# Designs tried in a protein design run: designed miniproteins, single chains. Part 112

Each design is a single chain, and the fold is of that chain. pLDDT is the mean over its residues in the fold that is shown.

## One batch from the design tools (miniprotein)

Design m3889
Fold by ESMFold2-Fast:
Structure m3889 (fold): chain A 74 residues (1-74)
Amino acid sequence: MDVADATIDGVKEGAKDLSKKDKSYQPQTDKLIKDVEDSYKTGTPDDTLDTAIKAAKGLADLRDDHDKKVKASS
């Protein structure tokens, strides 16, 4: 459970950080935050951890996309 909680917090914080850097990602980052919060409220510990891992991967993909966008602009 502690690992799931830490992963959820990391996803939420990372998603908020990304949306602060580029507001165009806000709809996707808001969805990631909602997905992990909803799983935390309604899911089992195992389902919550699986959802958190999937959300973390989704956030990593968004960060990679942002990095490519920044490089294309410079």
Scores: mean pLDDT 77

Design m3890
Fold by ESMFold2-Fast:
Structure m3890 (fold): chain A 104 residues (1-104)
Amino acid sequence: SSEKEKLEKMKKLLEETLELFKERLTEYAGLEELAEKLKELLLEGYTTPDPEKLAQIQKETEELLKETIEKISEKLGISKEEARKIIEEIAEESVKEVKEKFEK
C-alpha cells in the first residue's frame, strides 16, 4: 500500500472512532454540540500537514476538553477528575470497538 492509502485508512478509522466517541459522549452527558466540535477538531488535528495549524488545533482542543470536563462535572454532580476519567474511558472503548471491527 502507498503512504497515501495508509493515511486514508487511518483517517477512516479515526473518523469512525470519533463518531462513536461523539455518540457515546452525547448519550452519557447530552453534550452533542461539544462532542461534535471535539470530533471535528481532533479529525482536523490528526489529518493536517501544517504544523502551525496543528499547534492551533491542539490549543483549541485543550480548551474544549476543559469546557467539556466542567460541563460533565456540573451536569452529573461529580468531580472534574472523575469527569476526565469518564471521557478517557469513553474514548478508549470507542477506539477498541472500532479497531476490533475495522482491522478484522
Scores: mean pLDDT 78

Design m3891
Fold by ESMFold2-Fast:
Structure m3891 (fold): chain A 56 residues (1-56)
Amino acid sequence: SLEEAQALVKQAWGHDLSDASVAVLVRDVQEAYGLPVDGIADSATLEALKEVLAKA
């Protein structure tokens, strides 16, 4: 889950983030999309992250 989130970030920004940085992004995305803020990059969180990165 976090590995897939890292892969999405790398494609969008051209570099990997640390696990801690990815966890912070996951929580921020969860808060923005009204998902439970638990830091788990499940399918709903990954879909929201993809939309955020695609719009950036």
Scores: mean pLDDT 74

Design m3892
Fold by ESMFold2-Fast:
Structure m3892 (fold): chain A 83 residues (1-83)
Amino acid sequence: MSYEELQKKRDEAIKLIKELADENGQVSIDEAVEAARKAGFSDDEVAKLRKILEQLDKNGDGKVSIKEAEQALAELMGLLASE
């Protein structure tokens, strides 16, 4: 997968996450993972994303902010670009 393809998938995932965000700007980890899958990330890639999101969910409520979801996708892209 090219870095350009990863960027397009990340941008689409962020767009979908913003559409799913509640009134407080939060999405569930399950919603963020589903958005990434719909954006074209593979099952293995969304599993890595879930792990990153769970580490960012410091309050343990199963929700992350849009900013945290964007950070998790940036970290995922760094991992995938290093493979």
Scores: mean pLDDT 80

Design m3893
Fold by ESMFold2-Fast:
Structure m3893 (fold): chain A 71 residues (1-71)
Amino acid sequence: PSKEQIAEAIEELRKRIPTTSKASPEEMAEVFLQLFPTRLPDRATLRSFLELAGFKPTEEDIEWMMERLSA
């Protein structure tokens, strides 16, 4: 996905999941998949997406989502 598409997805994620609430990795992955059909996203893209959305992703969160998206 492009940088602009990531920014748009972040806006949608923040609107669907209140910034005052903790979003689960599963919820974030679901929104990501709706905006970007499964296309083998790389770890750097997922990390950037989450960081720009205001989350502090752990390596564990990223690995979990990568496994989920690859299945």
Scores: mean pLDDT 63

Design m3894
Fold by ESMFold2-Fast:
Structure m3894 (fold): chain A 112 residues (1-112)
Amino acid sequence: MEAIDRIVELAEQAIDEISKAKTPEEARKVYDRAVDEITRILAEDDSPEAKQAAARTIAALGIAYAQKLLELGYDPSRAEEMLRGLAQSLGLPVEEAKDGVETARRLLAEVR
């Protein structure tokens, strides 16, 4: 499997797990694990294409994670600031980033 395909599949699984998380700690654990695994893949293949795919994928994971924190009522001000920052970096409207999992999945589809 090519590095980009591995990164996208890993992130799709992580976004699904984040969407099902019942606590902020569970969501954080999934997010951290996914970022660590993507970083490990980049240690094996650091091509410009893999780096770009990883950056966009990590941003999509961040959107899913921040929206889950908002749904759980955990540190809403920080979660909203994270969503705004990610939306700005990706050139998205904040309202679109607030769609969370749906927006994250769409961003992953665009990585390929």
Scores: mean pLDDT 81

Design m3895
Fold by ESMFold2-Fast:
Structure m3895 (fold): chain A 64 residues (1-64)
Amino acid sequence: PGERVDPTARGPVSAGEVAEAVHKGYASKESLAETLRAAGATLVGYSDDPELRAIAEEIDALVA
């Protein structure tokens, strides 16, 4: 499969990966929330780490 991202595709996005990016300072919660909202994506695969899970839940709340 190609690395092509269909901009009309509405698929699940790893909550753990986006939370880790925010935790490490590579992205802001607001920036990721705007990107996910524009893509119509839904967060899945929450981390067992309560800190990362809290970050992912905050991003999901901002997307809604």
Scores: mean pLDDT 71

Design m3896
Fold by ESMFold2-Fast:
Structure m3896 (fold): chain A 84 residues (1-84)
Amino acid sequence: MSREELEREVLEALVRMAVSIGDITVANPSLTADQLQDAKAQMDRIFDRLREQARKLGDDALVARVDAARERVNAALDAKIAAL
């Protein structure tokens, strides 16, 4: 109900959306290694921005969730690139 609670809920939704974009990217069989590397770089920029917003809220748990989501997406992209 506070502004901070609403901002946290929005950031949590954006983190879930970023993970979904990562999953869709990994699931796409038509992407080249170069396209996957570019997607990884773009996802890293998105997660950097989300982490900064979580840090500004002082929400250490949300910062940890952003970091965990980033690690999972990067690991999945790296595994797919290695399999090409």
Scores: mean pLDDT 87

Design m3897
Fold by ESMFold2-Fast:
Structure m3897 (fold): chain A 93 residues (1-93)
Amino acid sequence: GMSKIEEYLKRIEELLKQNKIEEALQLVREALESLPNEDQLEFVERAVELALKFGKIDLAMEIVQLGLEYTEDHENILALIGLLLRLIGLQLD
C-alpha cells in the first residue's frame, strides 16, 4: 500500500496545483503532528522539493521552519538548517 508520507505528499501536490498555499501549509503541519519522528525529516525534504517544483520558494522555507518546530533530533535540526540556507541562496540568485 501507499506510505503515509506518499499519501500526504499527493494531497499537498493536489493543493499546490490549485494554488491553495495556506491549505497546503496546514496539511504539512497536520502531517508533522501525525508522522512518527523517524519519518519527519524525509517528509520535510520531499515536501520542500514539491514546493520548489511549483516555484514556491517562500512556501519551501515555511515548510523547513515547521520541520524545525516539530523535531528535537540534533542531526535532523542540522539537516533542516542546511536546507534552509540552501533555499535562501536560491532566493538571492
Scores: mean pLDDT 87

Design m3898
Fold by ESMFold2-Fast:
Structure m3898 (fold): chain A 83 residues (1-83)
Amino acid sequence: DALERARRVQEEAKKLADEYEKNPSKELKIELIEKSLELARLREEVLREMARAGKVAEEAAAEAIEKTRKAMEELEKLKKELE
């Protein structure tokens, strides 16, 4: 279940964010970006599953997936700048 997996990753991201607020570090920020990328990949998976099940139009799912990919590219760029 992609939605349940996304919920777990979101909870992990919240824990990392709380740690970052208490003790900010470049390493923790990179981990937060990595969790954001994982959530974006799960969102893409959910959108593909919804399109396959006929719950959303293929074109609408494709547009949302493209938008998600662009967000992922920006996150990967930010991660590279921090590394």
Scores: mean pLDDT 80

Design m3899
Fold by ESMFold2-Fast:
Structure m3899 (fold): chain A 88 residues (1-88)
Amino acid sequence: RVLSREYVRNWLAFADLPTDVSFLEDVLAHMEAGVLPEGPEGERLRRGLLAFQALFGLPTDGVPTPEVLAALRRTVEALRAGEDIVLP
């Protein structure tokens, strides 16, 4: 299955989230570290994780499982390369 870069950006925009790859990089980095900032930024990163779980058809439980982290990493790499996301 292939997700276009435009589809991912539109999904984030619809969720009222930043559409830049840097936002997904921030989500990935904080989820891998297991620490969220306090206040609105931490809340936005959590909303980003939930939106991403929904985009990939994963449980929207806010838990950064290895599957979720792998999907985030693949998405970030594809967006950085200017490519569409290829799912396994």
Scores: mean pLDDT 77

Design m3900
Fold by ESMFold2-Fast:
Structure m3900 (fold): chain A 59 residues (1-59)
Amino acid sequence: GSGAAIKEAQEKLKEMGFYSGPVDGVLDDAAKLAIKGFQRLAGLEVDGVPDAATLAALK
């Protein structure tokens, strides 16, 4: 199924301490909040979507 980008974001955010939930590829409220928090800190557009720019910044 789909969700590989979400799973990648969850793994990276968990390593960085922004996310403590499961790495399941599901964009739930907790995962979306963690992505938004990272996007805000990184100076990216805050949309809660693990797009290419967000994933590149998580390197």
Scores: mean pLDDT 78

Design m3901
Fold by ESMFold2-Fast:
Structure m3901 (fold): chain A 80 residues (1-80)
Amino acid sequence: SLEKKLEEATKLAVEGAEEYKREKEEGGPAERITGYALRAIGSSLTAALLSEKLGKPELGEEASKRANAVDPSLKINIKA
C-alpha cells in the first residue's frame, strides 16, 4: 500500500539522518557523510511524493522535519 511505502520512506529518512549524524560526529570520510545525507534527503523526497499521492502532504513534511530534528545541519526543505 502507499501508506506502508510512506512509513518505510519516513523510516529510511530518519535512519539516514541518524547515520549522517553518527558518521559526522566520528569524523568519518566526507564521501560517506555526504552519502548518508543524500539517503536522508532522497527518502524524505520519496515520502513527500507518496504523501501527495495519498492527499496528505503533511505526512511527507513530517518525514523531513523528523530527519532535520536528528541533525539540523541537514536543512531538508522538500515540497512535492
Scores: mean pLDDT 84

Design m3902
Fold by ESMFold2-Fast:
Structure m3902 (fold): chain A 70 residues (1-70)
Amino acid sequence: NAGAKGAEQAAKMAAAGDAAAGASASYDRFLNAPTEEGKELALKGAEAARAGDAKEAYEYSQKAFEADNA
């Protein structure tokens, strides 16, 4: 519905505004990731955050955390 789209749009705009900071944090995690798979996923998460795609950023970030923790 319109309200749900508005909230999602606002979340994407907030993510876009903080995308550079989020990308930097994810990039730092990428550099410090103990696994190559974790590094690749963290980088994809950073790219999604930089693009302002919060949904994809969440998915990649979670996979990167799991791979890094393994």
Scores: mean pLDDT 62

Design m3903
Fold by ESMFold2-Fast:
Structure m3903 (fold): chain A 74 residues (1-74)
Amino acid sequence: SMALEEQKKKIEEAVKKAEEGELSNGEAARLIGRAMGMDDVSVENLARAVEEHGIDAKDVAKVLLTRAEEKAAA
């Protein structure tokens, strides 16, 4: 869908900034969560988990986009 494509673009920009060292993985996870329409509490919980477990922003993006695509296909 067009809405999902716009979300993908914002997420790709956040992932790129994390890969280039302009953002931490936790900071990128906040941007990814917000782009996906998550509330502030969920965004902060996501960022904390990402930092605590050393998750790459690209893996956060993959999981959240896969979930969104599964819902769009249903």
Scores: mean pLDDT 81

Design m3904
Fold by ESMFold2-Fast:
Structure m3904 (fold): chain A 64 residues (1-64)
Amino acid sequence: MHYEEGQKYAALAVEYYKQGNKEKAVEYMRLSGEHFKKYLEEQGRPELIPLVEKETQEGVEFIK
């Protein structure tokens, strides 16, 4: 399920960030965003996709 996968990857991004592995933290943050975008498409809410993209990019910039 895309929502559950998005949450799982977000949690993994946080764990890798805590470990100092910024590269994997960024990858999992991006994967989380992709799954949340797929979830929104399936729910008929594509208008929220730009918000998810913005939040994902801000998270990536924070990790860097």
Scores: mean pLDDT 81

Design m3905
Fold by ESMFold2-Fast:
Structure m3905 (fold): chain A 105 residues (1-105)
Amino acid sequence: MEEELEKRREVAREIADTILDNASPLLYLARKMAEALRQGLSEQEIQRLVDELAEKYGLSPEEKERIRQAVLAGPEAMLEFVRELGEKYGYPEDDIREAERILRE
């Protein structure tokens, strides 16, 4: 029980650090997805994470489901999703490369 709370606090801290150091929504999303993978979150915890991200960024139900599927499918699916999202919303190529680097760590 305490380990689950500690995981959530650590994810929240990494998110706060990412917002403060990198004001890019794409980099924030990449950090959040990488932390979910590193901490071995359950399917229910991943769903909650995706719900929070979708609400925060005003994502469509389709984009929300794509994030969930990408996190569950693993690093290569997450890389593909982040690249597609970055290109779709016109993020700088350097931001897309940094997001990919975050997910590869």
Scores: mean pLDDT 67

Design m3906
Fold by ESMFold2-Fast:
Structure m3906 (fold): chain A 93 residues (1-93)
Amino acid sequence: SLVDKLESKLSAEERKAIEEKTKKFTETVYKITGDKEIAEKLGKKYRDVEILSAAEKAGLASEEEKKQLREQVISLTADLLRAIGDAIDKELA
């Protein structure tokens, strides 16, 4: 995949930092939602965004990859807001 290709161009240190951030993000989403499946799904999207973002910052991303980053950020943000909204509704029910 495009994300896998970009990940292979990142340093070992950057990949480790992304994995640590992804783990923390996934754990935080699980704490908010109480839903492991949603947390793992959003965590995977978050990891893809972090890889694309690191590649763009390093000047490794093409215009198509930059467009995919923007689309992935919008998608992740929308999915995260929906998951948080659903968790709030469940708590208030």
Scores: mean pLDDT 83

Design m3907
Fold by ESMFold2-Fast:
Structure m3907 (fold): chain A 83 residues (1-83)
Amino acid sequence: MVEELSKEMIETAVEAVKLKYKLSQTPKGSEEHKKLEKEYKELSKKFHQLGQELDSLDSEAAEKTLKKAEEEIKKVIEELEKE
């Protein structure tokens, strides 16, 4: 359970960052932009919920997972900025 939550939390963070990048490339007045914005908000909410659940089970694992998610996000942003 803890390992699965940690993995899902990191995957959710990476997906959220990719969506945020796609939002920056999408015209602000478009239907697609509105849909992506909603999806980003849902992913952000899911990330927060997963973090709270993990913290209630193992606060040390939650802190470690958050730090790893931040590292993975940084790597993804660097890769996206190279495009």
Scores: mean pLDDT 81

Design m3908
Fold by ESMFold2-Fast:
Structure m3908 (fold): chain A 68 residues (1-68)
Amino acid sequence: MDKKKAYEGAKLILELKDLDPEEAGKIAAEKLKLGPEELAELSAFIEAKENIEELEELLKKYKKEYEE
């Protein structure tokens, strides 16, 4: 997954934090046109949504890398 897709995926999962992880992943796949490999990478963010602080830190990290 490229940095922009990683950032957009993490951001979308954070927005969908109130949904179950499987449903959030399905919505992210549809909106971002993610393949199975990209979904597997994004699954770490889906798991991290149980800890909002960790998800926000990941989002900031990917945004920094994307903007640099």
Scores: mean pLDDT 64

Design m3909
Fold by ESMFold2-Fast:
Structure m3909 (fold): chain A 96 residues (1-96)
Amino acid sequence: SLPVLSLEEIKKLIIDYLNERIRQSKDPELVKLYQEAIDKINQAKSYEELKKIIDEFERKAMAVLEEKKRYGDLFVERVAALTFKRILEKSEEAEK
């Protein structure tokens, strides 16, 4: 079962994940995408804004990873984005 988290808790969860991806990555282009996502997530004020940021990050990361033929990393980012969106949707619904 997916957790129900506050907006601040889910922001922290995603930022912690992205910081770990930065530590693991030697690719400056991917590191820049992760850092840009962290900056936008920190500024997000709603579940809707956070979902839009995750969707944009997913699109950009998939494009870069497909170009680089890094299919293992692409699968990891796709699963992470899907998981975060599901937690976000469940958490938003619980606050209604």
Scores: mean pLDDT 87

Design m3910
Fold by ESMFold2-Fast:
Structure m3910 (fold): chain A 82 residues (1-82)
Amino acid sequence: SFEALEAEVRALIAEIEALVANGTMTQEKLEALSARLEALLAQMQALVAANPDDAELKARFEELTREAQEALLRAYNALQAQ
């Protein structure tokens, strides 16, 4: 379901933020986490496309995509600062 995918994406964002905050993010971890986020967001995009009249679902997907992209950018910048 969309709700299950949203929960998984939010859990991955929280994991990324925790690794950044703890200084334990690595290139390998970021690559694995970003690949998993991309796969989950692709599944969510397919659900949005299957429900084209659901404006709320589309808005939730767009906001979650923004949050995921911001978390990944913060993680990337944290690695570059090391």
Scores: mean pLDDT 87

Design m3911
Fold by ESMFold2-Fast:
Structure m3911 (fold): chain A 81 residues (1-81)
Amino acid sequence: SDEDIAKLEELKEKVEKAKTEEELREVLGQLYDLMSRLPIPSELREEFFEIAEEFEKTKDVEKAKKKLIELIDRIIEYLRS
């Protein structure tokens, strides 16, 4: 829906602005909550968990941000199709 796409775009902006591990974890939690309500394939959910797990292991904020932005863009494209 347009509302779901708008929320995803808002979360994408929050990812781009996140500077700390704590800020990124907050956005991860918000994205997880939103994704649990979206009619998206399990493949996209699995990718989310892989990104979150790698982030907790590496603490690489910039790498996680890049991957999350790519994931959000793919979710938006799926919802538009």
Scores: mean pLDDT 88

Design m3912
Fold by ESMFold2-Fast:
Structure m3912 (fold): chain A 96 residues (1-96)
Amino acid sequence: MKEEYRQVLLDRGYPKELADLAAEIVELAEKGATPEQLVEFARAHTDDPREVLGAALEAYVLARTDKPLSYALELIRGKTAEEIARTLVELVKKES
């Protein structure tokens, strides 16, 4: 699990379980997982896949980009789990 993503979420007061799952989702995206695979992973580990995928996108933005938290929150607002997963995958591709 990517320690940087996990620490970003822990520093923001997220529960350890959520931070661990979100960090693993980011690692899967960095390894080339599709948006569908990220959603499937989230659903297998939580009853709120949107919350975990949102946390994953927040962690990636704060750890790997110069964008503020407000940027990540706007990308999440009103989006489905599938849309958030797609946004994370596209962002990872642009930064990699």
Scores: mean pLDDT 84

Design m3913
Fold by ESMFold2-Fast:
Structure m3913 (fold): chain A 102 residues (1-102)
Amino acid sequence: SKKAEVGLKIAEKGYEIAKEGLKNNDAVKAGYGYGLAEAGLEAVKSDPNAPKEKILEAEILLGLAAINLGIASMLSETPKEEIDKGYEKGLKEGKEIAKKEG
């Protein structure tokens, strides 16, 4: 189904952005990437025809995004409240993309 494919692409984008956040010492960007990856996984799970393997792939991408956010947060002096805003923005935008394209 189109929803599972869109969700997986959103999760991949979220992971790439979380990696970029860690690479650039930008914990807010890492949070944003994690939020996108979470929205992507939820989009995959919302598809009743999603193969179990695609759900697992999206879960792995979210886990990898979480690791990058965790490391970026530990290395950053950025307040948690700012990182949380990045996450909330990523989650919201990811859900909007999934709704329009799924």
Scores: mean pLDDT 90

Design m3914
Fold by ESMFold2-Fast:
Structure m3914 (fold): chain A 73 residues (1-73)
Amino acid sequence: MDFEELKAEALALIAAGKPEEALALARQILTSDEFSREQKEAFAKEMAWAFLQAGDEASLAELGALAREVLAD
């Protein structure tokens, strides 16, 4: 699948009020060997902004924990 298509799907899931499905897709993207570290960081940033805009602090915290797990040095 195209990175931009997967990103659009994850953002659409947040907008639809499906944070659990969005986080599951985020885990798939962030743990995939198909995408660069820069793509993963940009994606995590866009997802964090979307959760912040939605007022979903719990999902934002979960995304932050996931990003630290998979992107930490």
Scores: mean pLDDT 82

Design m3915
Fold by ESMFold2-Fast:
Structure m3915 (fold): chain A 64 residues (1-64)
Amino acid sequence: SHMADERGRELARLRKEALEKMKNATPEERQQIRDEFRKRLLELGVPQEVADALVDRVEKEANS
């Protein structure tokens, strides 16, 4: 569906943005980036459990 396609594109954009920000962030900034990314995922209708998993994945990728 069109909504699913647009949502997927927006999710990919948000993930990339969060990853780049987190790579160069201090510990305090990382917490803010995690909270902002989670909030935006929830606003897009992503279930909380899935949003939490995506936030954790981005943090892990930033540390690699």
Scores: mean pLDDT 81

Design m3916
Fold by ESMFold2-Fast:
Order: C-alpha cells, then structure tokens, then sequence
Structure m3916 (fold): chain A 57 residues (1-57)
C-alpha cells in the first residue's frame, strides 16, 4: 500500500515539502495541522494526514 511505501522511505519524506503543498492547496490552517502531526508523530504520519485532508477536499 502507499502507507507501507511511505513508512519504508520515512528518511526521505520531507516534512517541509508536505506542509508547503498543503498550504498551497488547502491554506495555512490545514498546513499548521499537518505541521503539528509531524512534530508529534513524525513526517510519515504527517504525510498520511495530509493525504486524508487532500482526499476530503
């Protein structure tokens, strides 16, 4: 699954790129939520949360 691919490449997941993409598409409030998840649970969790937000919009 895509989630497994992200977990296997966690060291290659750029949290700044994820936050920037979310801000561009969903705005700064959504980007701040993703940033909080990255800080608490790491960049893979932040990426998965960002995908959920993008799919729901």
Amino acid sequence: SFAEVLRRHADKVDGEDIVADVEKKLGPEAAEQVRQIIEEKGPVAGALYALQLLQQS
Scores: mean pLDDT 74

Design m3917
Fold by ESMFold2-Fast:
Structure m3917 (fold): chain A 77 residues (1-77)
Amino acid sequence: ATARVRATEDRAVAVFRGPRAHEAGLAAVIGAHIAGCEATIYGTENEVTVVARGEDGEACGRGAAEGAALVGEVEFE
């Protein structure tokens, strides 16, 4: 899957596309939770979006990215 992660002050949005996007998104939710953030996941036809919210959006984005990286074959844009 390809991954694009964007963070603001209190939020990070991660978008995963392609093969294993759903697995990458689920792993991103787990990673965001480990970072102390709340995360929601949305499925679309070939794209999974994870929105993580917390006190530090950069930390939420990093947690999500680290989680997704565990799936393997995830390429970050």
Scores: mean pLDDT 80

Design m3918
Fold by ESMFold2-Fast:
Structure m3918 (fold): chain A 112 residues (1-112)
Amino acid sequence: FAYAEREIDVDLTEENFEEDTEKAIEAGLEAAKEVIEEYKDADKIHVRLYINALTPNKALLLEAAKRISERLTEETGVLVSVVVRGKNEEGEQAGLALEADGDYQADLLKSQ
């Protein structure tokens, strides 16, 4: 079992949410592949990615976490969990962070 955490240097915005989310997926895929290559002999790999959002909008944070986690888990074949941290436009922490571990966990958080 291998566990690794990575920061993704892509800020999610409400104005460019779809484009920013796709950029985060591309950067996350690169980071996850580096972890997989480093731990290629591990029986199981879990990658946790941290991504910043320039919005306190909980619904957008949850949707981004879900989409990124689902896409990267499917594309890599390993568990990729995503923490999206809300921030205001000045880069100050907005106090919101959501975590999703693939589709099941994201749906559970969304339904709460």
Scores: mean pLDDT 74

Design m3919
Fold by ESMFold2-Fast:
Structure m3919 (fold): chain A 87 residues (1-87)
Amino acid sequence: SIEELYKEISEEISKLEMEVLRLILQLPDEATRQRYIDEVTALSKETKEKLEEAVKKGDEKELKRIYEEYKKRLQEIKEEIQRLIAE
């Protein structure tokens, strides 16, 4: 069901966000860490709201599209953080 898919996606989002948070904690500057925490938190909130709307509409295709866009945006953030850690 779409509700089961939403639960599965929500669990995967939580896992991906924990991975990114572990990378953020490796950044030496508190202000930079807080900036990325805020960015990930804002993305998470926006994504959850969009996913909940798709579930209410029964739109499984839209639910999957939102999750794919989320993964791309989170991957971009992850790559920025990894670049900063490497320097």
Scores: mean pLDDT 88

Design m3920
Fold by ESMFold2-Fast:
Structure m3920 (fold): chain A 74 residues (1-74)
Amino acid sequence: KTIGGTVISVEGNKVTIEVDGELEVGDKVVIETSTGFKAVGTVTSVDGNIATIETDGAGLFKVGDEVTITTVEV
C-alpha cells in the first residue's frame, strides 16, 4: 500500500515524516522522493500522523521533501 508524506526531520539514519496514511511499527517500506531517490527502511515509531523510519539513505533526504511510502512487507 502506498501513502504520501512530507519529511519534517532528518537525524543520523532516521527520517521523520508527516504521513497522510496509516503505518505500523515494524513495517518495511520504500521511500521515494519527487527527485526519484529511493531508500529502503523500517518504521521504528508512529505517533499519530508522524512516523519515524530508519534507513541507510537518510542523509539524502531534506526537510520539506515530499515523498511516497510503499509498504513492501506483506
Scores: mean pLDDT 78

Design m3921
Fold by ESMFold2-Fast:
Structure m3921 (fold): chain A 61 residues (1-61)
Amino acid sequence: TDEEVERAIEQLVELAREMLAAGVPADRVRAWFERLLEAEQVPAEVRERALAALDALIAES
C-alpha cells in the first residue's frame, strides 16, 4: 500500500539522483522519469507524488 508506493518512489528517485551525479542533464532525467511513469501506467496521484519528489531532488542539485 501507501508504504510500498512510497518505497518504490524513493527507489526511483535514488536512480534519478545517480543519473544526475553521473552528469545527465536535469531536463533529460525528468523526461526519462515521466516516460517511465507513463509506460508503467501509474495512477495520477502516484505520478504526481513521484514527480514532486523528483522536482525536489532537482531543485537541490
Scores: mean pLDDT 81

Design m3922
Fold by ESMFold2-Fast:
Structure m3922 (fold): chain A 65 residues (1-65)
Amino acid sequence: MEEIEKIVEEAEREALAEALRADDVSAGHLRALMLKQAERAGKEYGEEVGKAIREVAETVRNLPN
């Protein structure tokens, strides 16, 4: 579980870094980037990791901008 948490944190950082490079840190864009990271991580590490990142993406979409 701790390993999955670290991968989720890395996905969050990568999504934020990509959003900053695109000059679009809206909740919708961050959520889309998080879902992209979930697909990548699910492919690389397995479905349980992709699921964890998707759950975090749901929380990001509710951030007010």
Scores: mean pLDDT 73

Design m3923
Fold by ESMFold2-Fast:
Structure m3923 (fold): chain A 88 residues (1-88)
Amino acid sequence: SEREEALREAEELLKKIEAAFEKAREAFRKDDLEAAEEALKEMRELLKKLEELVKKFPDDERLHELLLEAEELLGLVEILLALLKKYG
């Protein structure tokens, strides 16, 4: 079904967001602000695609769970980037 295809796509998007999150973590370890900002940009673009899937199936609990996980990872990178810019 279209819903099952959307769930598979959403899971793949979350895996890509997790990979971008690890790139951001490595960039922070190296004090590489440019690489961290590129990783954050990639995560934001992937999150927008995941949000579109949730909008298409707004009553799907699993899609909302995947979106929440993605938003939590993005939020952590934004906080870490803000801290690095202020105290780095």
Scores: mean pLDDT 88

